# Ledger of designs, part 56: designed miniproteins, single chains

Each design is a single chain, and the fold is of that chain. pLDDT is the mean over its residues in the fold that is shown.

## One batch from the design tools (miniprotein)

Design m2059
Fold by ESMFold2-Fast:
Structure m2059 (fold): chain A 77 residues (1-77)
Amino acid sequence: KIKELEEEIRRIEREIEELKRRLEELMAQLAAADEQGWSLKEKLALIGEILAIIGEIFDLERRLEELKKELEELKKS
């Protein structure tokens, strides 16, 4: 039970790290967009992708917090 929770926590932490890395790349592209002559349509599409990834990270971080609370309760037993 504890080992299964620790494995799930590690899996979600890896997924969050991958999404944060992708988000960092997209934010860097957005910061450079005006200098590179991106259209408004292209910038809006990129902003949409950024917001979608932020939402995914938020949902995973919420799930991670729940699992960490479950793990701490089991450790107290």
Scores: mean pLDDT 82

Design m2060
Fold by ESMFold2-Fast:
Structure m2060 (fold): chain A 65 residues (1-65)
Amino acid sequence: MLDANAQAAVLYIAMAEYALKQGDFEGAIELARKAIDLARQSTDPEAPELVKRAEEVLKKAEEGL
């Protein structure tokens, strides 16, 4: 299973994706940034993929502004 930081990053990514779908671009940016920070602090082997996924959400949110 993912470590605590990686698990938290997954939850923030999901929240950021939900905010994007609702048109809340500012909220999606804040949530995606938190997910990136958590994933970068993770020692889980999946952490680089979580950073990438969070950065993709961040980019989409910034393009929506």
Scores: mean pLDDT 82

Design m2061
Fold by ESMFold2-Fast:
Structure m2061 (fold): chain A 81 residues (1-81)
Amino acid sequence: APEELARLAEQIAEDARKMAENARKSGKTDLAEEFERIADEYRRLAGRARQAKTPEELFDLEVELALVEIRYAIAKKEFER
């Protein structure tokens, strides 16, 4: 459902925002900026999910969410060194 996709994206955006805060506190400014961008992208996808009207639009959003998730996983690995 569009609302469930939006809720999931918003939860991940909040997690990414906290990762940005942790990176900032650790002096990893570039990673903090990357986590902030990832959080912003998840929030935008949440808004798009709420606007989705067709199964095809929802599937495309799920694909875009998966791509941002891969990017987020890479950034988390970089944060761990």
Scores: mean pLDDT 85

Design m2062
Fold by ESMFold2-Fast:
Structure m2062 (fold): chain A 81 residues (1-81)
Amino acid sequence: SMVEEAKERLEEAKKLPPHQRTAEAVNLALEALSKASDEEALEILKLLFETLSPRERAAVVRAIERFGTERQRALVREAAA
């Protein structure tokens, strides 16, 4: 599932330098929002925000607020609540 893939990618991301880890988190969020159902995307975003540092979380939120659709922004806001 995309959720299991997201968990594996997050574990591998922990081994990366901070800059690359932040980029991987943003990419994972964007892929989930573009390819997954709303339910799966929300689950993946919640897992991301549970796992990420405050700085990494802020980077994901900023990217989606700036470049995402209204639907994607709503899902990010729901996951961040």
Scores: mean pLDDT 81

Design m2063
Fold by ESMFold2-Fast:
Parts: C-alpha cells; sequence; structure tokens
Structure m2063 (fold): chain A 102 residues (1-102)
C-alpha cells in the first residue's frame, strides 16, 4: 500500500500534501468525514502552512457540527493565505464570520 511516507518520498512533501487534500475533499463529499479529517491531518503533517488543507479541515469540522474548531481553522488558513492570495483569505474570513453569526 502507498503510505503517506512513500507518497512523500516519490513526489515530494508539498505534492503529497496537495494530493491528500484533494483525496480528503473527495471523501468529505461522500460524507466520510472521519477519513477526510485523517487525510487532512496527514497533509498538514507534510505541509503545515497549507492554507488549502487548513480550510478543508475547517469545512470538515463545520460538517461535523464542530463550529468552534471550524472557525479556528478558517482563521488560521486566512492568516496564512493573506500575503499570497488575499481574495482567498477574504473568503475564509467571511466563512468564519458566517459561522460566528449563526
Amino acid sequence: DLTVRNLAELIGKENAATYLTGLAQYYAKQGKLEIAEELLKQALSLDPDSARALRELGNVYASQGKLDEAITYYDKAAKLAKPYNPDFADQLQQQSQQLQSS
């Protein structure tokens, strides 16, 4: 089986983190939130500054009803994204505010 370590060795840590984030999005769409959460945690272990992986983990927590955790991860993602992609950071701050206002 291709493990996270083997994947990172074959394609590099950032590419492996991107792949795991995409795979987590797929499982989240299937309602397999626990699998998605584990894949995103593995992605963040390879690339801890991935704003995309942090956002997707926020989405998973929101889908699980863990709204405080979702807000925390959206805020972390927004802070990391702001110098590189300000539009994405603004979208994440809006998502965080919507959860706080509900």
Scores: mean pLDDT 82

Design m2064
Fold by ESMFold2-Fast:
Order: C-alpha cells, then sequence, then structure tokens
Structure m2064 (fold): chain A 72 residues (1-72)
C-alpha cells in the first residue's frame, strides 16, 4: 500500500465517522477498500448506503491527491 493510499484510508475513516457511521461500519468499509471491493459491496458489508460510501471515497481520495478510481 502506498503512503497516498494510507492517507486516503485514514481520510475515509474520518469522512465516514463525520457522516454518522459507527466504528464497526468504518472498520468494515476500510477493509472492503483494502480487499478491492466495489462501492456496492463495501456499502453492503458496512451496512451503509452506496451514496454515503461514494461521498466518503470522493472526499478521502481528494484529501490524498488521488482520484476515486485510484483508491478503489
Amino acid sequence: MTPAQEAALAALARALHAAGASPLQVTRAVGGIQEGLSLREIAERAGLSVATVSRAVRAAAAEAGLSPRELL
């Protein structure tokens, strides 16, 4: 994992927490990204809406200087 990807995952955790996700939901979503899952699969695993995950991924990627596709 690159330093930029590590920064993006930390930003993702913060964005999901800010959106009201529980620590367990955040952990599951981050794990889904690390496993290379799709947005739909991450949302299902974390018990979050696809819109919530998509928004958090875009915010996290932007903070790390990555595109959302590079984080996924």
Scores: mean pLDDT 81

Design m2065
Fold by ESMFold2-Fast:
Structure m2065 (fold): chain A 67 residues (1-67)
Amino acid sequence: LVAEAERLEAQGEELRKKGKYEEASDLFTQAALLYMEAGRYDEAARAVQKSLEAKELAEQQRKKEAE
């Protein structure tokens, strides 16, 4: 569980670096759920924060495309 969550979080970081913010947000959410199942609430909270940040960046990217 923890190892799987860490892999998903790392994949999310790579997608975020490539500007794929929506996909990154989804992977961070999946990692957070696995951390919660493993009882790793601090890591889960961190992953949730990363997911929310990536979602905000995705929304900003869409706004720039629309303008």
Scores: mean pLDDT 80

Design m2066
Fold by ESMFold2-Fast:
Structure m2066 (fold): chain A 65 residues (1-65)
Amino acid sequence: EKKKKFVEKSVKVAVEMVDRAIELGRHDAAEAAVKQLKILMDNYELSDEVRKLAEEAIKRYEEAK
């Protein structure tokens, strides 16, 4: 209902933050961004496209450990 566009933008920003944190070797920042991403996925209905981007970012984080 309210602010679905902001939620999707927040997911895309969190994905970018995960990727940037991984690139910089900032494991703590990547973990925090993944936690935020999971909260957004759990509490909001996302488009299949945006959900896939989030899942792929989480997978990249798990592989970077």
Scores: mean pLDDT 80

Design m2067
Fold by ESMFold2-Fast:
Structure m2067 (fold): chain A 70 residues (1-70)
Amino acid sequence: MEEEIKKLEEELQKTVRELFDAIRAGDVARAQELITKLEELKQKAKELGNEDLVSRAERTIERARAALAA
């Protein structure tokens, strides 16, 4: 369980970095793919009962969608 949480946190951090890099580059298609991946990671975090990772994923998704709408 601890190893699964650590791997999920690492994937979340990597996906967040790639997402904001895509947004800065104006790559909307890539950003949408990464938002979908974050939603998948959020679901996995819920299954593991890790509220911190769920909150981090949700806030990142909301922030990214707001940035793409602007």
Scores: mean pLDDT 83

Design m2068
Fold by ESMFold2-Fast:
Structure m2068 (fold): chain A 124 residues (1-124)
Amino acid sequence: APSRSLVVPEELREKVLARLEEEWARLQANPSDALQWNQLGVQYFLLKRYDQAIEAFQQALALNPNFAGAWNNLGLAYYEKYKETGDKKDLEKAIEYYQKALELNPNNEEAKKNLAKAKEELKK
């Protein structure tokens, strides 16, 4: 207990090192910067920061334009932005990017469902 004031800087240092070790373990599992940008986009998406998610997914796609999952994620981010704004332009972008995901991976059932839902919303 009395040594806690000296332990706090060391504990913070150990937590930073543990985070870096987790990041390095993740990098060993994912050998591409495009995957890292996509994961960053997913984190922003989960925090409902859709503009930052969009930017991160666009960076992933700049590095790997054949990344079907990133196209689907970009569509999801635009769809959720549409739900906040009501801007049909965001809905049209979501449809475009789900179609890109399906062009690259026609068997993506998630992208098919997302596309069907977005097209139904466009009928309003």
Scores: mean pLDDT 79

Design m2069
Fold by ESMFold2-Fast:
Structure m2069 (fold): chain A 74 residues (1-74)
Amino acid sequence: EIEELARRAKEAEESGDEELAEEVWREIARKAGLSDEELEGIERAREEGRPFPLPEEKLERLRALQREVARAAE
């Protein structure tokens, strides 16, 4: 699971595949417990330059999982 995400993230970076990179990010977010509705909220907040509308606990989980994927990618 995490290793699979790390492998695909590395592949996206090496190939310059931005679509694959976004797909991997969305999967990481879903594993961190984000709903589709929360993902939509993040996209809107980013477009409007606002802080992400996530509970602190979910934001911490998202960051921790992103670090774990990065670590698994070497």
Scores: mean pLDDT 74

Design m2070
Fold by ESMFold2-Fast:
Structure m2070 (fold): chain A 61 residues (1-61)
Amino acid sequence: MLSLEELLALQRASEFSDEKRRLEKENPEWSEEEINEKAREIVESRMDEIRAQVEAAYRAL
């Protein structure tokens, strides 16, 4: 079973990948650097929500 910190790191990485994929589809003219920067910004702004979701999942185990 993963620790809370490991689950948070995994979920953060997953959310980043999902945002990156969405941004690539919506903004085909953006560079990889621009996509990565925007995806990181969005994920960081959602970290409180992501943490709450991971903590809820961790407690449910």
Scores: mean pLDDT 80

Design m2071
Fold by ESMFold2-Fast:
Structure m2071 (fold): chain A 94 residues (1-94)
Amino acid sequence: AVELAKEAGEKAAEAGVLAAKSGKESVPLGIAAAIKGVGAVFLAEVLKDARGAGEDAVSGGEVAVEAGKLGGNEEAVRLGEEAVRLGREAIELA
């Protein structure tokens, strides 16, 4: 569960960064998604909180999908969707 939550957080952060680089309109949401993803990684690695990390990864991934759509970055959307999927699995296993 913790390793899965960490992977979800990493993907949410990557998706957020890609979205933020894709256009001016996607910058605020992309940054928000990246911060949530980094927070999820920290919750998983430092606090061993698989549930909290999974919840932040889901939230970050959903924001990254929205940001990716605004910026027209299909890779950011795909990574954000994967972060949501993995984060939900981490919550279920926690």
Scores: mean pLDDT 85

Design m2072
Fold by ESMFold2-Fast:
Structure m2072 (fold): chain A 96 residues (1-96)
Amino acid sequence: SLEEFRELLRAAAEVAEETIEAIRAGASDRRVASLLTAALLLLVAARSVAPEEALPGIEEAIRLVKEAARAFDAGDRESAIEALEKAVELLRRLVE
C-alpha cells in the first residue's frame, strides 16, 4: 500500500540520519554497520511495495547506502556521510 511504502521510507530516512550521527560521534564499526544494514533492509522492503514511478528513486537510495557502506569500510567517513545525506534528501522527497 502507499501508506506502508511511506512508512518504510520514513523509517529508512530516520535510520540513515541516525547512521550519520553515529559516524560523527565516533560510534563503533559494528554499530555503524548495523545501522547501514537496517537502512538497506528497510529500502529493500520499500522497493517491494513501491509504486512503479518511485522505483528509480528507491534504486538510487539503495545505491547511495551501499556507497556509504563502501566509503565507511575504506575509512572515508566524510564520503560516507555525504552519500547518506543525499539518500536522506532523496527519501524525504519520495515521501512527498
Scores: mean pLDDT 91

Design m2073
Fold by ESMFold2-Fast:
Structure m2073 (fold): chain A 76 residues (1-76)
Amino acid sequence: GDEEAEKLLKKAEELLEKARKALKEGKYEEAIKLAKEALELAKEALKLAKDRKLILKAIALILRAIGLIIEAELAK
């Protein structure tokens, strides 16, 4: 349900923040790993979410995770 989706999205946001820090520090493999973990959590949240705001937040985090993975891969 939505409560489970909210918890997954919070964890995904925390992982994306760590991934961005790793990317800034030149730790490209770590950034990719963290962003992929965030992507999977956001995808699971999207499956569970019924609330429109949570659905949109999950989609936004999925797109941010994909963008970070692409940026990190290109920076290698």
Scores: mean pLDDT 90

Design m2074
Fold by ESMFold2-Fast:
Structure m2074 (fold): chain A 60 residues (1-60)
Amino acid sequence: GPLEAVATKDQTADTPSVLAFKKGEKLTILKRYEDGMVLAKSEATGKVGLVGEDQIEVLP
């Protein structure tokens, strides 16, 4: 199935390309980029955006 992750802290979005989330929010990883960014979907809001890999914990 798709990769799951959990947000390790709150994040506000000041640009439309960045995903806003809260600590403990479940995210679905859609794509990983070479620069340490991921494209993710928030399971709570359904929104898609960019997240730094250092902001999330990928579930095994």
Scores: mean pLDDT 79

Design m2075
Fold by ESMFold2-Fast:
Structure m2075 (fold): chain A 60 residues (1-60)
Amino acid sequence: SARRAEALEGSRNLPEEVREINREIAEKLREIGEAVDRALELSKKEGLSFREALEIASAE
């Protein structure tokens, strides 16, 4: 029921400040994921080690 769903959302509803922090963490994790994906592509195309490719990807 709608009332039960609302109560569950209420018990899981974080303060605005905590939601903001969680958003920042999610954004940083996304940036890390994008750097890893670029590193894998560079490693595959250029024959670089994953470590070298990751250093290049994370520098930009």
Scores: mean pLDDT 69

Design m2076
Fold by ESMFold2-Fast:
Structure m2076 (fold): chain A 73 residues (1-73)
Amino acid sequence: AAAFAEEAARAAAEASGGVMSADHAGELARGLAGGGLATPEAADAVEARARASGGVLSADDAAAALAEAAAAG
């Protein structure tokens, strides 16, 4: 669910000092897709958004992107 994805992303980013790399965001999003909580296309979009932002996302941006991917399917 989107709420679970948001919480997991926020916790992971906070553990990394409040930011998440594009690679980390991509791995987490693909993990959600592997668990049936997002589509593979939505997961790839999360990584693409992070790379477009210079390769890092804030905790809030990572949480929002992963929640959107989980909600969109």
Scores: mean pLDDT 76

Design m2077
Fold by ESMFold2-Fast:
Structure m2077 (fold): chain A 60 residues (1-60)
Amino acid sequence: MNTIRVEVRDAAAAEAEARRLEAQDPNVKVTVEGNTVTIESSLSVEKAIGYGLRVLGESL
């Protein structure tokens, strides 16, 4: 399992994007805790990093 942790400014926007990503890929689990987003993937580190950057982008 690969885990990436990302800090975001807009937790609500990050939460919405996280739920969207989980709906599209069942191998990805996203947990939002305050301003911290934790992305877990059984597939690859590259994919997990990509999802982290997407969540960060939506929170900016």
Scores: mean pLDDT 71

Design m2078
Fold by ESMFold2-Fast:
Structure m2078 (fold): chain A 74 residues (1-74)
Amino acid sequence: GSLEDPLVQQLLAAARAGDLARVRELLAAGADVNAMDSKGYYLLYIVAATAQAHVAELVALLLEAGARREYIPP
């Protein structure tokens, strides 16, 4: 999937806000945890760089959902 996917867009917004419950709900709904933007940055990197709260918990949640460390740029 891509960051243009509505589920992925909602996941990114929830993650930026630090809404762990909403992030879990969207992952359960099938949001692509390995989605990437037009520049090749994976969702995990974007969340780790831009989340306002609960960054460590969000990163752990995304990794548990299947996000891979090898995809975090640079």
Scores: mean pLDDT 74

Design m2079
Fold by ESMFold2-Fast:
Structure m2079 (fold): chain A 58 residues (1-58)
Amino acid sequence: SLEELLREFRSIFRNSSIPVAFTATSILLTAAELEGADPETIEKLRKFVEELLKKKEE
């Protein structure tokens, strides 16, 4: 589910280096697009990732 995917994003970003977090994000976003997720869902994923990366980069 989307909720579980967002939880995995959060976990990966919290516990990984920035390069690893970027790689995981790319894989998850690509998988969502390949599975035919709607633009709204993909946008939610990007927003979630942006917030987590901002905190990790600071």
Scores: mean pLDDT 71

Design m2080
Fold by ESMFold2-Fast:
Structure m2080 (fold): chain A 65 residues (1-65)
Amino acid sequence: SAADAAAAAEAAAKRARESAIALTGSEDVEVEVTVQGPTTAGATARSGDLVVTVGASAETVAEVG
């Protein structure tokens, strides 16, 4: 559903951003989100030369919170 895709996208974006901030110590992070399916999404976070890519699914989001 659209809600499941949105939940997956939000989870992926959050994970990518948090990972980039943890690695750089900076909140100056640009996040790009791609919906990959009705329950799956990926996100790429960039800070300077750092690039972090993560994936998420609605099933994983529902299971972990």
Scores: mean pLDDT 72

Design m2081
Fold by ESMFold2-Fast:
Structure m2081 (fold): chain A 67 residues (1-67)
Amino acid sequence: VDELVAQLKDADPAVRFAAARALGALGDPRAIEALRQLDLGGWVQLAVDEAVEAIEAGRPVAPFTLP
């Protein structure tokens, strides 16, 4: 969890996106505070919001949802 939280601050937006989704998949409530405190902007913020919703709902987050 701590390693993934550190990756949320990475310079690469792809790394930040992957870390947010991984935190959502783990469902660790300790990650919710870290995710909500971050203003990552744009696409990464959407991934953070999705991860927080998944953790709060207690459901898994699928890797990149395609139609």
Scores: mean pLDDT 63

Design m2082
Fold by ESMFold2-Fast:
Structure m2082 (fold): chain A 77 residues (1-77)
Amino acid sequence: KYKERIEKDPKDAEAWFNLGKVLFGEGKLEEAKEYFEKAIELDPKYAEAWEYLGQVYKILGKEEEAKKYFEKAEKIK
């Protein structure tokens, strides 16, 4: 499981991103946000993490923040 991967290697951006996706799918938006933020901190070129972070902010009603994150993802793609 991704949580065990993070415990062994906390710099595994892919594991942070995938755990964020699991939480996002479960509707745990605040937790998903934190894990996506960790993934982009470790790998700022992780376009998918920026995109999912934008989706989280959009669902939370933060339209301006969501737009900025989507723009980041588009520039990296």
Scores: mean pLDDT 80

Design m2083
Fold by ESMFold2-Fast:
Structure m2083 (fold): chain A 90 residues (1-90)
Amino acid sequence: SMARERARRLLEETEKRLEELEEEFKKKGATEEERRLLERAKRNVEEARRLLESDPLEAEMLAGVAELELAVIRTLRKRREEKERREALE
């Protein structure tokens, strides 16, 4: 089943990025918005894992949604760091 293999690979990559962000949040803190997005990404990953064997197409979609949510978190963090850096130089 190529669909299941594709979904599994995407899910594994998304899970690794999720774990990395969870570690960053614990060490460096996070905003309320970033925490809400991480919770949503985590729920989508958990649901994707649950559906992997029965509905691999839905699992792939949910893993993709989680990937986008993690990308939004990364963008928000980069923008905040850039703003803080600029304020420190003024």
Scores: mean pLDDT 86

Design m2085
Fold by ESMFold2-Fast:
Structure m2085 (fold): chain A 75 residues (1-75)
Amino acid sequence: SAEAQAYADEGRRAFAEGNFEEAIAYYEKALELDPDYREAHEGLIAAYRALIRFGPEERRAEAREKLERLEAQAA
C-alpha cells in the first residue's frame, strides 16, 4: 500500500541518518500494514544488523533474537 511504502521510505531515511531504532519502528509499522512487504522486511533486517553492530550493549541480545526470527522468515 502507499501508506506502507511511506513508512518504509521514512525507515530508509532514518537508517541513512544512523537512527537505527527509529528505522526499526518505521519498518515495523510498514509490515503491520503490509506483512508481505519485502522492502520493509529487508530494511528491518538491515536495521537490526546495524543496531547489533553500532547500538548500545544492552540492546544487542534483543536485536539478535529479532534478527534470527526475521532471517528464518526470509529463508
Scores: mean pLDDT 83

Design m2086
Fold by ESMFold2-Fast:
Structure m2086 (fold): chain A 88 residues (1-88)
Amino acid sequence: GIRERAEELLKRIEALYQQIVEIFKQTKPGDLESVEQMEKLVEEMEALVRELRELYKQDPSLEPLVFEAEIILGMSLILLGVAKLVAE
């Protein structure tokens, strides 16, 4: 159902966030490959958040899941921004 799909999307978003955090911890000056990998994970996360927002339009009870996903995406974008500065 819609709820089960939303929960699956959130779990995948959380898993992507853990991958981003692990890459971030290992990012060194000049590590452009780590930045590119994080960018791809963020792009995948943005697609999942968009799908979750579409499900939310069909079921407003999913608001807490959307809110959590948006926070995770925001944190991921901050980590990516910092990683880009470190790699520079």
Scores: mean pLDDT 89

Design m2087
Fold by ESMFold2-Fast:
Structure m2087 (fold): chain A 73 residues (1-73)
Amino acid sequence: EKAKEELLKILESYGVTDPERVEELVKNKDDPLKALDLASQIARDVAAKYTDPEERKKAAIETANKIFEVLDK
């Protein structure tokens, strides 16, 4: 599945290697509230690796945007 493969590559580059979370996100791509909740959880986990508030904010926004860019295909 194209979206699953792209998400796995992107999230692995951010250190998210849990295939179950990626699988759940792809399966819920047509449920906007569930997809938003799952993407927000992943974005927060990525952002938590940064200590600078501006870098944390940027990481969260960029991660969420990339997830939705892939899901919208």
Scores: mean pLDDT 76

Design m2088
Fold by ESMFold2-Fast:
Structure m2088 (fold): chain A 65 residues (1-65)
Amino acid sequence: MEEAQKLIIKGANALNAGDYEEAKKLFEEALKLYPDSKAALYLLGQALKGLGKDEEAEKLFQQAL
């Protein structure tokens, strides 16, 4: 859990900085550790939306519910 949370924090910082590709990678790594992390699914969706991948983002938001 701790490692996934570190990745989520780094990803959130990248997302806030507008580094959507970096945020995406960090959230994907967090999901490899904990696939059912609703926080990581939601934040990955936000990163994908920032990249203009709205359809992929919608699927992740649906999984995060």
Scores: mean pLDDT 82

Design m2089
Fold by ESMFold2-Fast:
Structure m2089 (fold): chain A 96 residues (1-96)
Amino acid sequence: MTPEEIRALAERVLEAHERVRAELGGAALTPEQRAALIEKIEAALRNQDVDMLEEMALVATQAGDEATLEALLALADPETQERLRKLVKAQKNSPV
């Protein structure tokens, strides 16, 4: 994945996170908080941080952003992919 693709995916994850946060009545992120989170997301994507990938996959699922979820799954190694798919399935009460 190129640095530009990682940045684009990180922006999409951040947008999903902000959407979920807003739906739960959370305050909007400051520009400084947004910048810190996107850097953290980019680092997690580059390093395949399993714990962060799990949190990002759940956020994307909660936001209904299937395209971002698919991109996260495509980035993950096969073992992490299986783990993420099991988490997403547990979050969904009814398969479509």
Scores: mean pLDDT 77

Design m2090
Fold by ESMFold2-Fast:
Structure m2090 (fold): chain A 86 residues (1-86)
Amino acid sequence: MSKEEALERAREAVEEASKTSEKELDVEATVNLMETLMKEAEKAGLDGEEIANEMAEELEELLARGKPTARLADVSVAIRAIGKMI
């Protein structure tokens, strides 16, 4: 995939997670989806850490703007950690 395509998919994943209610947000499934996107980007010759950082930064921005979702915060922390290991 292209870098532009990977970044668009990353933004879509963050947007989907942000629209999911606290009770319905499956942290593990969301993290697995985002990790799969990072691995697909790496396989395409792109920087998976850059994709991880883009997703984590977007999630951090949403949390900073007053979306008090503990599960969304857990996703952000997990994605930033996974990105450092790729």
Scores: mean pLDDT 76

Design m2091
Fold by ESMFold2-Fast:
Structure m2091 (fold): chain A 60 residues (1-60)
Amino acid sequence: MDEEVRFALAEIGLAIAVISGDTDLEKLLEYANRLAEKAGLDESTKQRVIELAKELAEKA
């Protein structure tokens, strides 16, 4: 419910970072952690955001 919406917002934030040229895995992981903390995500949802950051870094 609310967590899925917050996850989607974090996903958009990560996509914007990648488009802006921040393709370093290390930096994307830092962004993922920051987005999850600011969005107040549960650890399980935070882990999903981190996995997404890894995928975006590898594919971009």
Scores: mean pLDDT 73

Design m2092
Fold by ESMFold2-Fast:
Structure m2092 (fold): chain A 115 residues (1-115)
Amino acid sequence: MTAQDYLELGEVAFAKGELEKAIEYFKKAIALDPNNAEAWNNLGEVLYEQGKLEEAKEYFEKAIALDPNNAEALANLARVLYEQGKTEEARKYAEEALKLAPYNPLAIATLKRIE
């Protein structure tokens, strides 16, 4: 099993709503490749779905630190910041996500909630 194999298994588990299994697979992907920004972002998304907002934020910040051009991680961080009441920070990250991916639905939805 490669890091990519575990990333794909985690994505399938997450799509099925198997949150604990998704966490296990994404952690295995990170153990094999700790610089994989996508795996950190995906782990953050599972934690967000569990309502673990602060933990999700930390993992989205890790994904962005590894890949500043990850539009999905930027959009995810913007959503968490908005839910924490950090409106100006949420706006900044949502706008950065839209510069990279102009039709990103999550970034658009976050900005609509702010404005």
Scores: mean pLDDT 89

Design m2093
Fold by ESMFold2-Fast:
Structure m2093 (fold): chain A 71 residues (1-71)
Amino acid sequence: SKEKEELKKKLLKLIGEILRLIGEIEDLEEKLKKETDEEEREKLEKKKEELEKKKEELLKELKELDEKLKS
């Protein structure tokens, strides 16, 4: 149905957003491994925490969309 196609488009868009966030988090993890300045490390940790929270919110939306597609 057309409704399932629209839900699939939303699902693919969410997957793309989640993958981008995972990439950004991985980049921050690599920077944290190399960073020796305590103040800069604190800023990177805070940014990582914000991205992790956003990732969790998008994963919840993904699960809700996946359940709608199964119905």
Scores: mean pLDDT 84

Design m2094
Fold by ESMFold2-Fast:
Structure m2094 (fold): chain A 55 residues (1-55)
Amino acid sequence: SRAIQEAVERGLALAKAGASLEEIREAVRRFLLDQGYSESVAEWAAEEAVRLVEA
């Protein structure tokens, strides 16, 4: 759970720095895959980060 929160927070930080939605998805996915999470969890967290950016 902490790693998922950290990944989403990284995505939000990238959005503030001007990253595209595609770059945010890739960064969040890659971080979680590197931490040993499944592709399904990584994809879910990437879409969550994008949803929060669009809120």
Scores: mean pLDDT 83

Design m2095
Fold by ESMFold2-Fast:
Structure m2095 (fold): chain A 55 residues (1-55)
Amino acid sequence: SSMLQQQIRQLEDQVTALLDQAYDAQRAGDLARAQELSDQAVRLAEQLVELHRQL
């Protein structure tokens, strides 16, 4: 469905943004923030896998 495809695109954008923020945090030496952002990206990536299974 168009709604499902839109949700997938939005989540892909969110994963990219979180990984960019995690990289910036790591470069700044904020390892705790980098880990939290990476963990959040992993959770969204798991949702993406599940949504792709519905296509």
Scores: mean pLDDT 87

